# Ledger of designs, part 64: designed miniproteins, single chains, continued (3)

Each design is a single chain, and the fold is of that chain. pLDDT is the mean over its residues in the fold that is shown.

## One batch from the design tools (miniprotein)

Design m10203
Fold by ESMFold2-Fast:
Structure m10203 (fold): chain A 71 residues (1-71)
Amino acid sequence: DKKKKELEEKAKKILDKLKATTASAIMIRTIGVSLEKGVDEAQKYLEEELIKEGLSKEDAKIISEWVKSKL
């Protein structure tokens, strides 16, 4: 859908602010949290880790909503 495509494009633009290795490591750990504790805990974990890496709360939320849509 158009809304999912717009969310993906915004998330990719924000991810370009991070080193590819850092982004990949966070995503792998987020998948691990999703498998152990569920999708809601994984989304919270992802937002907190992205904020620690210097992203704004708004940018972290955009990425976490996009990732949740893929889980």
Scores: mean pLDDT 80

Design m10204
Fold by ESMFold2-Fast:
Structure m10204 (fold): chain A 110 residues (1-110)
Amino acid sequence: MLSDEEFEARLAEAEAMAAAIPDPEARALLLELVEFIRRAREERLSVEEVRARLTELVERILARLRAITDPAQRQLLGGAAQFLLGILAGVYPELAPLTEAARAEIVALV
């Protein structure tokens, strides 16, 4: 797993990726995912609680990707979401199959 400093640096990088997206709804979803990942690690949330919340957030991200007509913005949202899913899989290795499936669905929409 990443050190605390490396983990926060990765989340800061994801926040910078979100800030580059002109679509405010996509930006808000990414920031919500960042805060959820931070909270999940800090509070040591159960795998089941993280699975339920991640499933909801992934569905919302996929819906937003389908709604965005600009291919460049879809690439930015998809890239940032994949990066965050990678961080989460590092914190919760048990969720790797779910994060891998989500990444494949995102790639198909970008």
Scores: mean pLDDT 87

Design m10205
Fold by ESMFold2-Fast:
Order: sequence, then C-alpha cells, then structure tokens
Structure m10205 (fold): chain A 82 residues (1-82)
Amino acid sequence: QIEQLRAEAAANPAQRASLLRQIALLALSQGRYELALRYADEYQRLVGEDDPDALMLRAEALKKLGRDEEAMELYKRALEAA
C-alpha cells in the first residue's frame, strides 16, 4: 500500500530514502507514473541530485509518461555519474 509506505517514510527519518524509493518502484509497477515521478523526485532530494539510482528512477518514470527528451537527459546524466 503506497499510503502506508508514505506514512512509514514520514515516521522513520533514518529509513526515509529507502522507503521513498520503494514507493516510487511500487508506483511504477502499478502503472501510476505521475506518482512514481513525484516520489522519485523526493528520493532524489534526500540522496543527491547526481545519485545514479535516483536519476535512473526518475528517467524510467518520465519515459513511461512519454516525456522522452527529459528521460534521455536523465539517462545521460546517470551514465556520466558512473
């Protein structure tokens, strides 16, 4: 349940980043791409702008939304960070 994971992220600061990542992945698996992008953005704010995992997660959500140019830019940034 995405709402339950969101509540857990708010209540558990030490695990917030991992919980936000789990929410984004769950939203992607459910076809809820706008929600996935929102939580991927929140995850990125915690782990850093150039974190490759956060960049890839955001890129995948953008690609699923048909925002291919934005997705390609994030994929490129993730590769440059490797």
Scores: mean pLDDT 81

Design m10206
Fold by ESMFold2-Fast:
Parts: sequence; C-alpha cells; structure tokens
Structure m10206 (fold): chain A 100 residues (1-100)
Amino acid sequence: DKAAQAARERAGNLTGQASDDFAQGARLAKEAGLTKLLSELAKAVGEAIRAWGQDQAEAEKHFEKALELAKEIEKENPEAGRHFLNGIKNLREVFEILAA
C-alpha cells in the first residue's frame, strides 16, 4: 500500500527533523545559560511521549506545557525557541500519523 508506506516515510522524516531540532535547540539553550528551562522542557516532552497511546488528554497537556516552555526559551533566545517549537510540532504530527 503506497499510501501507508508514504505515511510511514513521512513519520520517519518528521521524527528525524524533530530530533535534529531538539538537538540544535538544546545546544543553543545550553550556550545561552537556559539550562533550567531546557531541563523543564525535556521533562515535559518526555512526559508527553510516555503518556501518548495510554492517556491522550495527559499527553496533550504535557505537549501544551512543552510549547509554553519553548515560547519562554524563544523570548530569551529566538533561534533555540524556534527549534524547540518546530521539534514539538513535528513530534506531535508523528504521533498523529502513527495513531491513524
């Protein structure tokens, strides 16, 4: 099934892009001294991943917290914040594709 294969390939590409965005955002946030916000963001993303497929409402709540923290990082370092916002968006889209 070409449609199912295309969806899996898209999920893989988005996963890679999210991973790269989180890595770049983390590097920039560390260089900017935003280590506390980075730690809180990493925890929120981890909790969203853990909740996904078990409790959708809990997963969504943690994604919302991650977006809030990414916006806070963006105020201090716009490049780091943009990477985190893109990473969270792409990760959420991966989960939506895999849940369909």
Scores: mean pLDDT 87

Design m10207
Fold by ESMFold2-Fast:
Structure m10207 (fold): chain A 91 residues (1-91)
Amino acid sequence: GEKEAQIIQEAAKRLGERLSKELSKNISYGTIVRMAGTAVNLSEGLLSEEEAKAVIRSTLLIGGDRLDVTFSDEEIETAVEITLEVARELA
């Protein structure tokens, strides 16, 4: 609904700001919004932390491939942890 869309937009803003601070590589806004949606679903108990981590990793890899950007394992895990922090703040 409209309230859910507003929560995802706020999560995407927080996530984008933190990712840009911690990672030197570009992540598309569409990828950030998808990761934020995963954070919201995790915060609402709709998926487990393990499921959320898998979805976030997949989302980053797909987004990177589309932009010809390669993420290291460390960069992927950093983005996962930042996304989980956003989810905890929304809970």
Scores: mean pLDDT 84

Design m10208
Fold by ESMFold2-Fast:
Structure m10208 (fold): chain A 77 residues (1-77)
Amino acid sequence: SSMDLVLTEITVLLSDAAVRASRLTDPKARAEIFAETEAQVEELIARYNLSDEQRAIAKQMLANAKSMAEELAKRRA
């Protein structure tokens, strides 16, 4: 379905952002990557008119990606 494709696109964006952020030691630089990614996710939510439930899932995925990047950066320090 088109919804499955949108969630897949969000997953790809978040995975790429997490990998890029995990390579950076500067918390500000990591925050900038996720701010840009959050804007892209919000645009996809608006463009495809995702339901409140799907929007909540996308936002939770973003939060999980941020936490994962922080954990990976911590393990490298």
Scores: mean pLDDT 81

Design m10209
Fold by ESMFold2-Fast:
Structure m10209 (fold): chain A 85 residues (1-85)
Amino acid sequence: AEAEELRELAEKAIAEAEAVVEATRQPIIDYAKKNNLKLVEVNTRSLEETEEAVEYLLNNQDTVAIWSVETLKQMVKLALEKALA
């Protein structure tokens, strides 16, 4: 069924996204250290939590974030909501 194929594609995409997040972790840490920035890990599960996290970072320019795959999914949803409005 098409739904089963879409689930498999979604699982593969999530695994690839997790690999990218892990690969970018060390460069982000190095960037934060070089620029004396605070480093935070962001793991949000809702559009509201993700919007609050984005607003926090915009108001705290001395902070760099490592985003979880779940938070990146919420950011994509938030961006689509704003783009389609």
Scores: mean pLDDT 76

Design m10210
Fold by ESMFold2-Fast:
Structure m10210 (fold): chain A 100 residues (1-100)
Amino acid sequence: SSEVEEIRQKALEALRNNDVDTLREQLQQLVELARQGRGAESVDAMGVILDEAARRKNVEALEAIREAAMEMLKDESLSLEEILKVIGLILRAIGELFDL
């Protein structure tokens, strides 16, 4: 959706500016959109944000993404495929944190 795309773009801009507070706000909006039934789009956007945070070796951003993904697991509207993808994001974020 256009809303998820705007959030993704703002999150990527926040990463470029080392603005973790703005990143956390955008990640929370993705969690809220997942609760509204936009889980697939929100999980995909979070994956793109994770890839950029990992590339930048931004510890605070990786922690923020891990926390948001863990919060997303509480969403009863997620499909099994979406749940497995969120678990994959959490494991990737943890792996990147150990490689730093």
Scores: mean pLDDT 86

Design m10211
Fold by ESMFold2-Fast:
Structure m10211 (fold): chain A 64 residues (1-64)
Amino acid sequence: AAAALAQAKDLAYQAGKYGAQGKTDLSKKLLEQAYQILKDAGEDTGAAASALTGEALRGIGDEL
């Protein structure tokens, strides 16, 4: 569902921000939650990987 992808992208963005802050464990947990949301919604997690990576990179850039 589009809502699940939007939620997963938000979590990936937050993961990027926390990763840039050196909170790598929290960043990893947020990314795992993003993939779990996509999986539970029946989304292709592999196809979504690039989109989630892009959002995480945006979060890093916005934090730095």
Scores: mean pLDDT 77

Design m10212
Fold by ESMFold2-Fast:
Structure m10212 (fold): chain A 105 residues (1-105)
Amino acid sequence: EEEELLKKLFDPDPEVRLEAARKLIRSNDPEVRVKAAKLAAQDPDTEVIEQALRDAAIGGYPEAVEILASNPKVSDEALATAAVAAFILGQNEARDAILKAWEKR
């Protein structure tokens, strides 16, 4: 249930928040994906942000990628890894969104 997953984005356990973010980013509703990406980007744990970015890139969701990749806490290594993963899987729009966010640093 997407409503239950949205509540889990505020869980005290970062692993619970990460799992919720990963599931919401794969939603069939682009509005839910954007909302999840914006909430995940505000997470105090950089690992949650970077893993959510990787899943958005692999899934081919450029709107979520743009939000997550624009976060200054995301490392250059995480951006490179997500861009390579998107490229290998043919997610060209997600790859391009990562590269544009990287160029603006």
Scores: mean pLDDT 83

Design m10213
Fold by ESMFold2-Fast:
Structure m10213 (fold): chain A 96 residues (1-96)
Amino acid sequence: GIKELLERAKKLLEEAIKLIEKDGGDKKIIDKAKKLIKKADEALKKGKYKEALKLLKKAIDLIEEALKSIENPSLEAEILIGLAKIELAVAELLLK
């Protein structure tokens, strides 16, 4: 269901952040992304799925910006972000 899709997207983005942080991505941008993911987790726990979706989409924008700050980014991080985008796209369709 929608909750499981958003939970999987969140976990994929958390793993992507760990790789980006290890590769020397911008710490200020990473910290902003982590705060958005924490807010998304709180929204998920309250059943606010539309709010969680919006927060995770904003987190992806920041994560992609942090990835651009890396000279040799991990392909694994790019794949994890792509998978998270698919999970969020399916969740958005189910919320209609």
Scores: mean pLDDT 89

Design m10214
Fold by ESMFold2-Fast:
Structure m10214 (fold): chain A 79 residues (1-79)
Amino acid sequence: MEEQAVKAATYIAESVARGLEENRDLAEKAAELIKQVGLDTVVELVRKRVESAGTPEEAQKAADRFRKAAEEILKYVES
């Protein structure tokens, strides 16, 4: 489960960096992983990973960014 959540977070970050229109396949893979693992699970994993290396404030900002990115990917794929 944790391995799949890490993979989902990575695909979300890559999809945002490349632009959704330029790599729809990557966005679709990210959406599938989010649906399999659960959005809250992916966001919580990102928060915990950042908290281990940084501050709780940085962890919350990272979690918020990933949640918004994941929601945008899901909307894009479902449109």
Scores: mean pLDDT 75

Design m10215
Fold by ESMFold2-Fast:
Structure m10215 (fold): chain A 96 residues (1-96)
Amino acid sequence: SDNINNLTDDLNNITNSRIDDIRNITDRAIQNGRSDLDTMVQQIGNIMQDMTNDAGNFISQSRSLGYENQGINSASQGIGNVSRASRNGYQRVLDS
């Protein structure tokens, strides 16, 4: 199989998992009546940092396969999707 397709699928799975984690964190903040917003912000911040690290690793692996430009584009999309999920999650908590 195409190694770059497998790496891209892995990045998409990581991205979706992190979006689900953000949803769960923001759902807990809503359910507890916003009693621990500092913990929510810290946990989402950690997810953003982990996503940046995963994206960087993906770019490095894509480069080794000769697909650096595709790697940068896919990594940028993944970071963007997690960032959007974070903003949407905060908005849901504010609207609760």
Scores: mean pLDDT 90

Design m10216
Fold by ESMFold2-Fast:
Structure m10216 (fold): chain A 89 residues (1-89)
Amino acid sequence: MNVIGVVEITAAGDRETAMKIGEKAAEAAAKVEGVKDARVLPGSRAENTAVVLIEAESKEAAEAAIKAAEEEARKDPATTAVRSSISPA
């Protein structure tokens, strides 16, 4: 069963900063086995937010991808908050 993981990144700065962090997080997520797709979207909540949308073949793959994305995002000193959720696709 496919599942969708969502990681929202809030950055100190502008949308460009948030999107750069999101792109690195999506790359980390995409390297996880069982991930079909990982993409970055501009967040609608605030200009300094980006959303990483992860499609995975299993809950385990989605959880691993979310963890990888969160760890990558938190490495950037501009990252002020990271939130995640998971749902059936």
Scores: mean pLDDT 82

Design m10217
Fold by ESMFold2-Fast:
Structure m10217 (fold): chain A 65 residues (1-65)
Amino acid sequence: HPVALLKLASLYAKLRRFDEAEKVLEQLEELEKSIQDEATKNELRVSILQLKKDIEELRAGVEPE
């Protein structure tokens, strides 16, 4: 489920396991490509972009939004 993968990637990022977070992020991006419903696809895409931002902020030593 996309929600479970989003939670898992966020957890890995918070634990500073960025390689594992990136691997889960790749799985989410592949899942987004397989979705045909535009509304669901756009919701997942927005969540993926926010997660990427959160990971970059954590790498920079700041708390994510």
Scores: mean pLDDT 78

Design m10218
Fold by ESMFold2-Fast:
Structure m10218 (fold): chain A 61 residues (1-61)
Amino acid sequence: MYSEEEKEVLKRVMIHEALQAVKEGADPEAVLAQVRETMRALGFPEEFIDEVIAEIKRAIA
């Protein structure tokens, strides 16, 4: 399982990459779906995934 420090680093990486994809013209909904799938594959709990998705949505707005 990931440490709290590793989770924070991974969250920042996921947010950064999602924002870059949207900035480069990717569909925001497709980017959000890909982030969810990637984080589920990595074994993150849904609560943490929802937190990361909310941060990305807030940053896109």
Scores: mean pLDDT 81

Design m10219
Fold by ESMFold2-Fast:
Structure m10219 (fold): chain A 76 residues (1-76)
Amino acid sequence: SLDRQIAAMRAAQEALKKKFPEVAKRVGEDTARRAVDDALRAVEDAVARDPSLSPEDAAKLAVERLEEEVDKALKE
């Protein structure tokens, strides 16, 4: 189960890393880094609640949370 949790977190990190350059162009690097940190915390919390969370679902959750944080930053 620990190996699965590690795989889920790695998938989330890789998905966020791939999205980072485009997000940074839209909201600036500092806001993009905070959005990535918030997305990673959301995935970490999800994995803690459901240790069976797949790497694919973790990556999807990370991107969805990143997009939500970017949308919030653009509205404020």
Scores: mean pLDDT 84

Design m10220
Fold by ESMFold2-Fast:
Structure m10220 (fold): chain A 67 residues (1-67)
Amino acid sequence: SKIERLNELLREYRALVDKLVAEGKITPEQRDALLEEVEREVTRLITDGKIDEAIAFVEQKIAELKA
């Protein structure tokens, strides 16, 4: 389902930002800010019934961190 895909992507994003902190590539404060930004925007999109846009948003954020 799209909800399962979104939850998988959110889990991947959280794991990625945690890994970046563990590797010293970002600070804990930067991790917290990134997680808060994604949580806020995903919650907004889901509340508006825009699950495909929420999926695309998290995919973009994952890609940005891997660049």
Scores: mean pLDDT 88

Design m10221
Fold by ESMFold2-Fast:
Structure m10221 (fold): chain A 67 residues (1-67)
Amino acid sequence: PVLAAEIIAKYGPQEAYQALLQHSDPDVQRAAVRALGELGGEAAETALRSVTDPALKAYVESILKLY
């Protein structure tokens, strides 16, 4: 499921970004964050900035600082 989340985040439609970031499995959420960070672009960055969970948000901030 984690690898599938990465593939969907990188190659799937933008509408899937929110579903992956709000997934019940934290490993899926982290995989989506990493994949979207690597993908880049306005839609991916907007999805990453919409994360509200404190632990996941800290991880998002660390990924965004790499750019």
Scores: mean pLDDT 72

Design m10222
Fold by ESMFold2-Fast:
Formats: C-alpha cells, structure tokens, sequence
Structure m10222 (fold): chain A 86 residues (1-86)
C-alpha cells in the first residue's frame, strides 16, 4: 500500500470533512475557532475543553488517540493537490 494505516485514517477523515471547519464545529457543537485549532493541530491539550473536543473529533472521524495532531500534514497535501488542479 502507498500509505500507512495512520495515513489512510487521516486521509479518510480529511475526505469526510472536505476541509470544512464549519461542518466539524456544527457536528461537535464547538466554536469555529476550536474546530480550526483541531484541524491545524494547534489545540491546547492541557485545556480540558480543547482536550475533550479533540477526543470527540477523533471518535467522530474514526481516528486513534493522538492521530488528530497529524491531520495538518494531510491538510497540506490536500491543499497542494487543489492548488495545482486546473
């Protein structure tokens, strides 16, 4: 396979969201700011609210604990693909 199991989970999660911060915010009942932090891997996991949102996002997206921080890597790849598409 071209991708690892983690990469496959992350790609599936990204495809499900389509990079849509608003969709993630609505599905989890959180603010857009928190959803953006989760998708960018910048959430403060020492903050109980953001840590709980991260766990719920991982459950919703079929990710393993700690996978969400790597979603930003797949985001970068997705954005490059979109940018070169004509």
Amino acid sequence: SMFTEREQRLLAAWERLGGDVERLAEELGISRATARKLLEGTADLSNPREAEAARRAEELLGLEPGDLRYLDTVRGLSLIVQAVEK
Scores: mean pLDDT 70

Design m10223
Fold by ESMFold2-Fast:
Structure m10223 (fold): chain A 55 residues (1-55)
Amino acid sequence: SAAGLETLARIAAHEFRTEFGASEAEARRLQAEILAAPSVAAAQDIIRRWLARHG
């Protein structure tokens, strides 16, 4: 759902900034990618690929 994507986007952006040292610009880009995802499963896949590149 849209609400699920919004919640996931906020949590992911916050965690990447606080736990993984992402910049504000990087966190905002991740949030935008999650919000543009067609499903929660697709958003989770985006997060996994992001962690593989930056984690």
Scores: mean pLDDT 79

Design m10224
Fold by ESMFold2-Fast:
Structure m10224 (fold): chain A 70 residues (1-70)
Amino acid sequence: DEIEKLLKERDKDGSGKVSMTEAVEVAKELGLDPDLTREILSKVVDPQTMEMSIEEAKKALEETKKLQEK
């Protein structure tokens, strides 16, 4: 799974979490719109840490891709 693999590469501490910035960088590598990605990710990110689980980030990126395909 390409999305999960890219997210895990950004999880340098092995916590199972990625930051908003890391998830947006993965989205850019996948050719996704970074503004749309940030909007979708903002709904799953923890506002205190600005982090989310790899699974939540993966779902958000898959949703972003689906919305761009139409």
Scores: mean pLDDT 78

Design m10225
Fold by ESMFold2-Fast:
Structure m10225 (fold): chain A 69 residues (1-69)
Amino acid sequence: GVAAAVELANLAGRLIREGKSKEEIAEEVRRKGEELGDPETGERMAEAILKSKDNEEIERALVRIVLES
């Protein structure tokens, strides 16, 4: 749902600022999605992170997922 999507996007943004790899960010987002009871949104965001070319594309993709949630 929207609440989980917002929390996951905020987590991803924080990990990007900390300089984590895309693989580490995707794994943390997947895990947090499960903890929030929304593993589908977590997996969708993790996939978008891994497929994105750069941090700007990640941020745009995550915003779209939040708006679609």
Scores: mean pLDDT 85

Design m10226
Fold by ESMFold2-Fast:
Structure m10226 (fold): chain A 66 residues (1-66)
Amino acid sequence: GPLEERARAAFEEASGGSGYLTREQAIAVLVSLGLSEARARSVVDTYSVDGRLTRDQFIAAAARYL
């Protein structure tokens, strides 16, 4: 749906093709998609491993909380 399309596009732009986001990049992207900073931090801390989110982890988090 449109949310998943926006999340994919935002992930690809922020990751620069690396296949992951850092914690701070993921927070910034989720805020740009409509979450508050506090909510984005909570979501990222739930889904991140070693301070990173893969594309699939990020998309799953965005789909669940947006």
Scores: mean pLDDT 81

Design m10227
Fold by ESMFold2-Fast:
Structure m10227 (fold): chain A 62 residues (1-62)
Amino acid sequence: SIMDEIKKLIEELIKKGVPPRDAAFLIVKKTRELGEERGLSDDEIHDIISQGVSYLADLLKK
């Protein structure tokens, strides 16, 4: 699923020490690209972005 790809990207960005702002930008960009390739609606893409940013925030609190 796209969400699994985005979570994997988030974990790799954190592992590489990418700053949170830059990581958030890359998550938005990658989710848009994958969503457009899969023919997702803007609402579906927005939902995945929201979940991805939440996941990033949760990992940064630990």
Scores: mean pLDDT 83

Design m10228
Fold by ESMFold2-Fast:
Structure m10228 (fold): chain A 74 residues (1-74)
Amino acid sequence: SAELKKIRELLDKAESLSGDARVKAFRDALQTIAEAGSTNAAAAELAQEAARGIEEGLSVEEIIKRLREKLEEI
């Protein structure tokens, strides 16, 4: 899926960056995941994983790691 490839690229970019740039790339990834989730079951699962991490108070770094791991399983 082109959508999943874009999500992976945005998450990889976020992982490679730090500070405000990381947060911006992470937010772009979350928006792409949310938009794709309405039509793509894999993207919907990523959205649920991200929401869970935020609810649990995980760091941006930890959420990026979990989303990247989940994406590799898809």
Scores: mean pLDDT 84

Design m10229
Fold by ESMFold2-Fast:
Structure m10229 (fold): chain A 75 residues (1-75)
Amino acid sequence: MPDEEEIKRAMAIMALSVAILYTENEELKKYLQEGKDAVAAGDYEKAKAYLKKALEIDPENVAARAALRLVEEIL
């Protein structure tokens, strides 16, 4: 079974992947994609920075908020 960090990482990647498919705002999509790529690379500090930028554009973005919480739980 994957460990707790791997489960949280997979959940963050899944949430961001779905959000990217349904996001039409190009700048928001860019920051969601950069955040997802950083999570996939295990660069949680970089992921946190990009997810915070996504939330500056859309503070109510469910996927960005969920992914940021999961990343902060790993850190």
Scores: mean pLDDT 84

Design m10230
Fold by ESMFold2-Fast:
Structure m10230 (fold): chain A 62 residues (1-62)
Amino acid sequence: SDEISKKIQEMLKKGAKEEEIKAFIKEQLEKQAPETVNPSMSKEEIEELIEEMAEAIVEELK
């Protein structure tokens, strides 16, 4: 989302570590997880998906 992108850019400008940015992304995705993933997925599958999405976002920002 636009807000998340702006926050990530701000964190990068302030010299935040990749781990901090990844943690922030995971937190935001977990907060919205029930709205963004299929209800047939298990909690473990949702957590794995969030981790993969966070990694992809961080990798794209490099």
Scores: mean pLDDT 69

Design m10231
Fold by ESMFold2-Fast:
Structure m10231 (fold): chain A 112 residues (1-112)
Amino acid sequence: ASAALAALRERLAQLEAAVAFLGDLLVAVAREAEARGWTPAELAALLSRRFQALVEREEALREELRTRLGLSDEVVELLLESLRDWARQAASTGELETSAVERARAEARRAV
C-alpha cells in the first residue's frame, strides 16, 4: 500500500503546515499587541475570543481530521490540545513562545 502511505504522508504534511501556521499566527498576534502597547487585559480579551472560536470549531475540526484525513483519536486530541495550549499560553503571559509551537509539531509527528 505504498500509494496509500504516500497519500497519508502528504495529508499529514498539510495538517502539520496548518498547525504551524496557526501557531505562528498566535505568536505574531501576541508580539504585535505588545508592540502596540496593549495591556495584558486587552490581549487576554482578544485571545479569549480567539480561543472561544477555536473551541466552537473544535468539534467540526475533530470530525474533519478523523473522517477525511483518517487520523487516530490520539493524534486528533494531541493537535487540538496543542492549539488550546498555545491560545492559553498567549492569554496568560501576553506572549507565546515559538518553542511551544515547535514542541507541538514534534509531538504530532511522533504520535503518527
Scores: mean pLDDT 58

Design m10232
Fold by ESMFold2-Fast:
Structure m10232 (fold): chain A 70 residues (1-70)
Amino acid sequence: MSREERERMAESVGEAALSLGASEEQARKLVEILVEENLDPRNAEQTRRAALEAGLSERLAEQIAGLAAL
């Protein structure tokens, strides 16, 4: 996956987090963690871990990870 494709997918995950009730700061941190740690936004476990590090609740992290797996 290219860096540009990964950044675009990370931004999409951030927007999904906002739609599910995450704060703008939490969504921004999630995108930063996904990009800076070179995580795959399509990997459910990596996305879930990044969401928890960004300060999302376990429930929101699981919902976001489920969307990433699709």
Scores: mean pLDDT 79

Design m10233
Fold by ESMFold2-Fast:
Structure m10233 (fold): chain A 88 residues (1-88)
Amino acid sequence: MLTIEIRTRDAALAFANPAIALKRQGITINFRGRGDAGFMAALPTLLGIASYTGGSVHIRPGGANIPAARALAAQYPNLHIIGYDRPP
């Protein structure tokens, strides 16, 4: 299992090609990042890569990106929103 923290769209897209080799080795890819505008723009690609390897994406969206993150989580069962489950 491999967990990758991604902060920019360009960094996210760089993992598209390696995902095929990692899946062939039986490696599950998970992504973590903030739900800023750049990460949100890359999110469908990250969800596809994670799903392809049997992994998940965990995001911590800022207030402005919360509705968009929730809409995507309704479409993608492997998308998890950190900090939204419940206050302690």
Scores: mean pLDDT 66

Design m10234
Fold by ESMFold2-Fast:
Structure m10234 (fold): chain A 84 residues (1-84)
Amino acid sequence: SPLEEAEKVLRAAVDEALRRYGQIPADTLAELIATVLSDLAGLPREEAYKIAREAVAPYGDWLTREQAEAALDEAIKRAKELLK
């Protein structure tokens, strides 16, 4: 499904950033989530942006690997609920 492809792309992009830098800026992660959910999963940009911001909000300005993975899990869960 488009959402399954979006999840694959997001997890690959985030893993690459974490492999290179050990952590990811919240703004960068939010932009990646919003862009991929909008462009690949077909979510309206406003809804994708809201999901991305809310998924990242608990973690402050920088996310560890574990925090980034938790944020991705939450964003994908919310996207699945909207695409039912």
Scores: mean pLDDT 86

Design m10235
Fold by ESMFold2-Fast:
Structure m10235 (fold): chain A 76 residues (1-76)
Amino acid sequence: GAKEELLKEIREQLTEIGVPEDIINQFVEEVQNALEEGIPVDTIKNLSDYYITRIEMGEDPQKALEEFKKSLEELV
């Protein structure tokens, strides 16, 4: 389904750009939690794409993860 495809896509994108597995696991867990809290798939996807793009542009993955978590918390 759409949730499973989103989780797989995010994991694959973060793996391709060389993000450490521990950070990938935390990022995916935050996405899963947001989905369970009822945040729309499209909203989570757009937000995830934004932070993944920032990592690709040279932002620290740990910093991007913490800012992603805060952004998701503000939507609940």
Scores: mean pLDDT 87

Design m10236
Fold by ESMFold2-Fast:
Structure m10236 (fold): chain A 69 residues (1-69)
Amino acid sequence: ANLLAFPNLTQAELNLRVQQIADRLGVSQNWVSRVLRGEAGEALDDKRLILVQGLNTGASVDEIVEALT
């Protein structure tokens, strides 16, 4: 799943970015991972698309966090 969603990121790089986004948003890494998997509910589908696009395009953590807030 992770390789298909983020072909330009290793698992370690994806985990690091998830951690950095979680820290900046003041949420758990598990919450960010659930949003990415579409498991956090339909109200967060727009945030999921922002996260997927940002991670796939190499956007900075700051740019992704700004787009989510």
Scores: mean pLDDT 75

Design m10237
Fold by ESMFold2-Fast:
Structure m10237 (fold): chain A 79 residues (1-79)
Amino acid sequence: MSATLPAADEEELVEALESGKKISPELAEKLRKAVEENVAGLRELIAAGQDPEYRARAEAQLPVMEAELEATLAKLEAA
């Protein structure tokens, strides 16, 4: 299952997005850690998978997803 933020952290993120306020440094760190854990877990599942075509597509997709998430986090931190 994909890792998700704790409910309290999700509420802070939603409030920040709705109010245009930057997220806390603690929430930013939690988001980065959650992204890292999700990416690592996905890489493990891809490596264990039987479908080399799926693995190749997923490996190509991971850097794009990481770049988009990093850009989003930078925007939220800067507000």
Scores: mean pLDDT 69

Design m10238
Fold by ESMFold2-Fast:
Structure m10238 (fold): chain A 76 residues (1-76)
Amino acid sequence: MAEEALRRARELAARVRALAARVAAGDASAIPALLAAAAELGRAVGRVLEVGSEAQREEALRLAAEATAAIEAAVA
């Protein structure tokens, strides 16, 4: 169901942002967990895009963009 996928995406986006913040602070040991969480987020967002409403798709894309920005900032 799209709502469950969106809920999963929200949880994963928060995890990605938290792990990206750790990497940005110099904790390289967080990198494997960050990559795993980012991959799971991509799958959850993809599911919302397949079956979600327009509003749910918009939220999923916003979550993906915010997570991507956090990762890019962490590895710069």
Scores: mean pLDDT 87

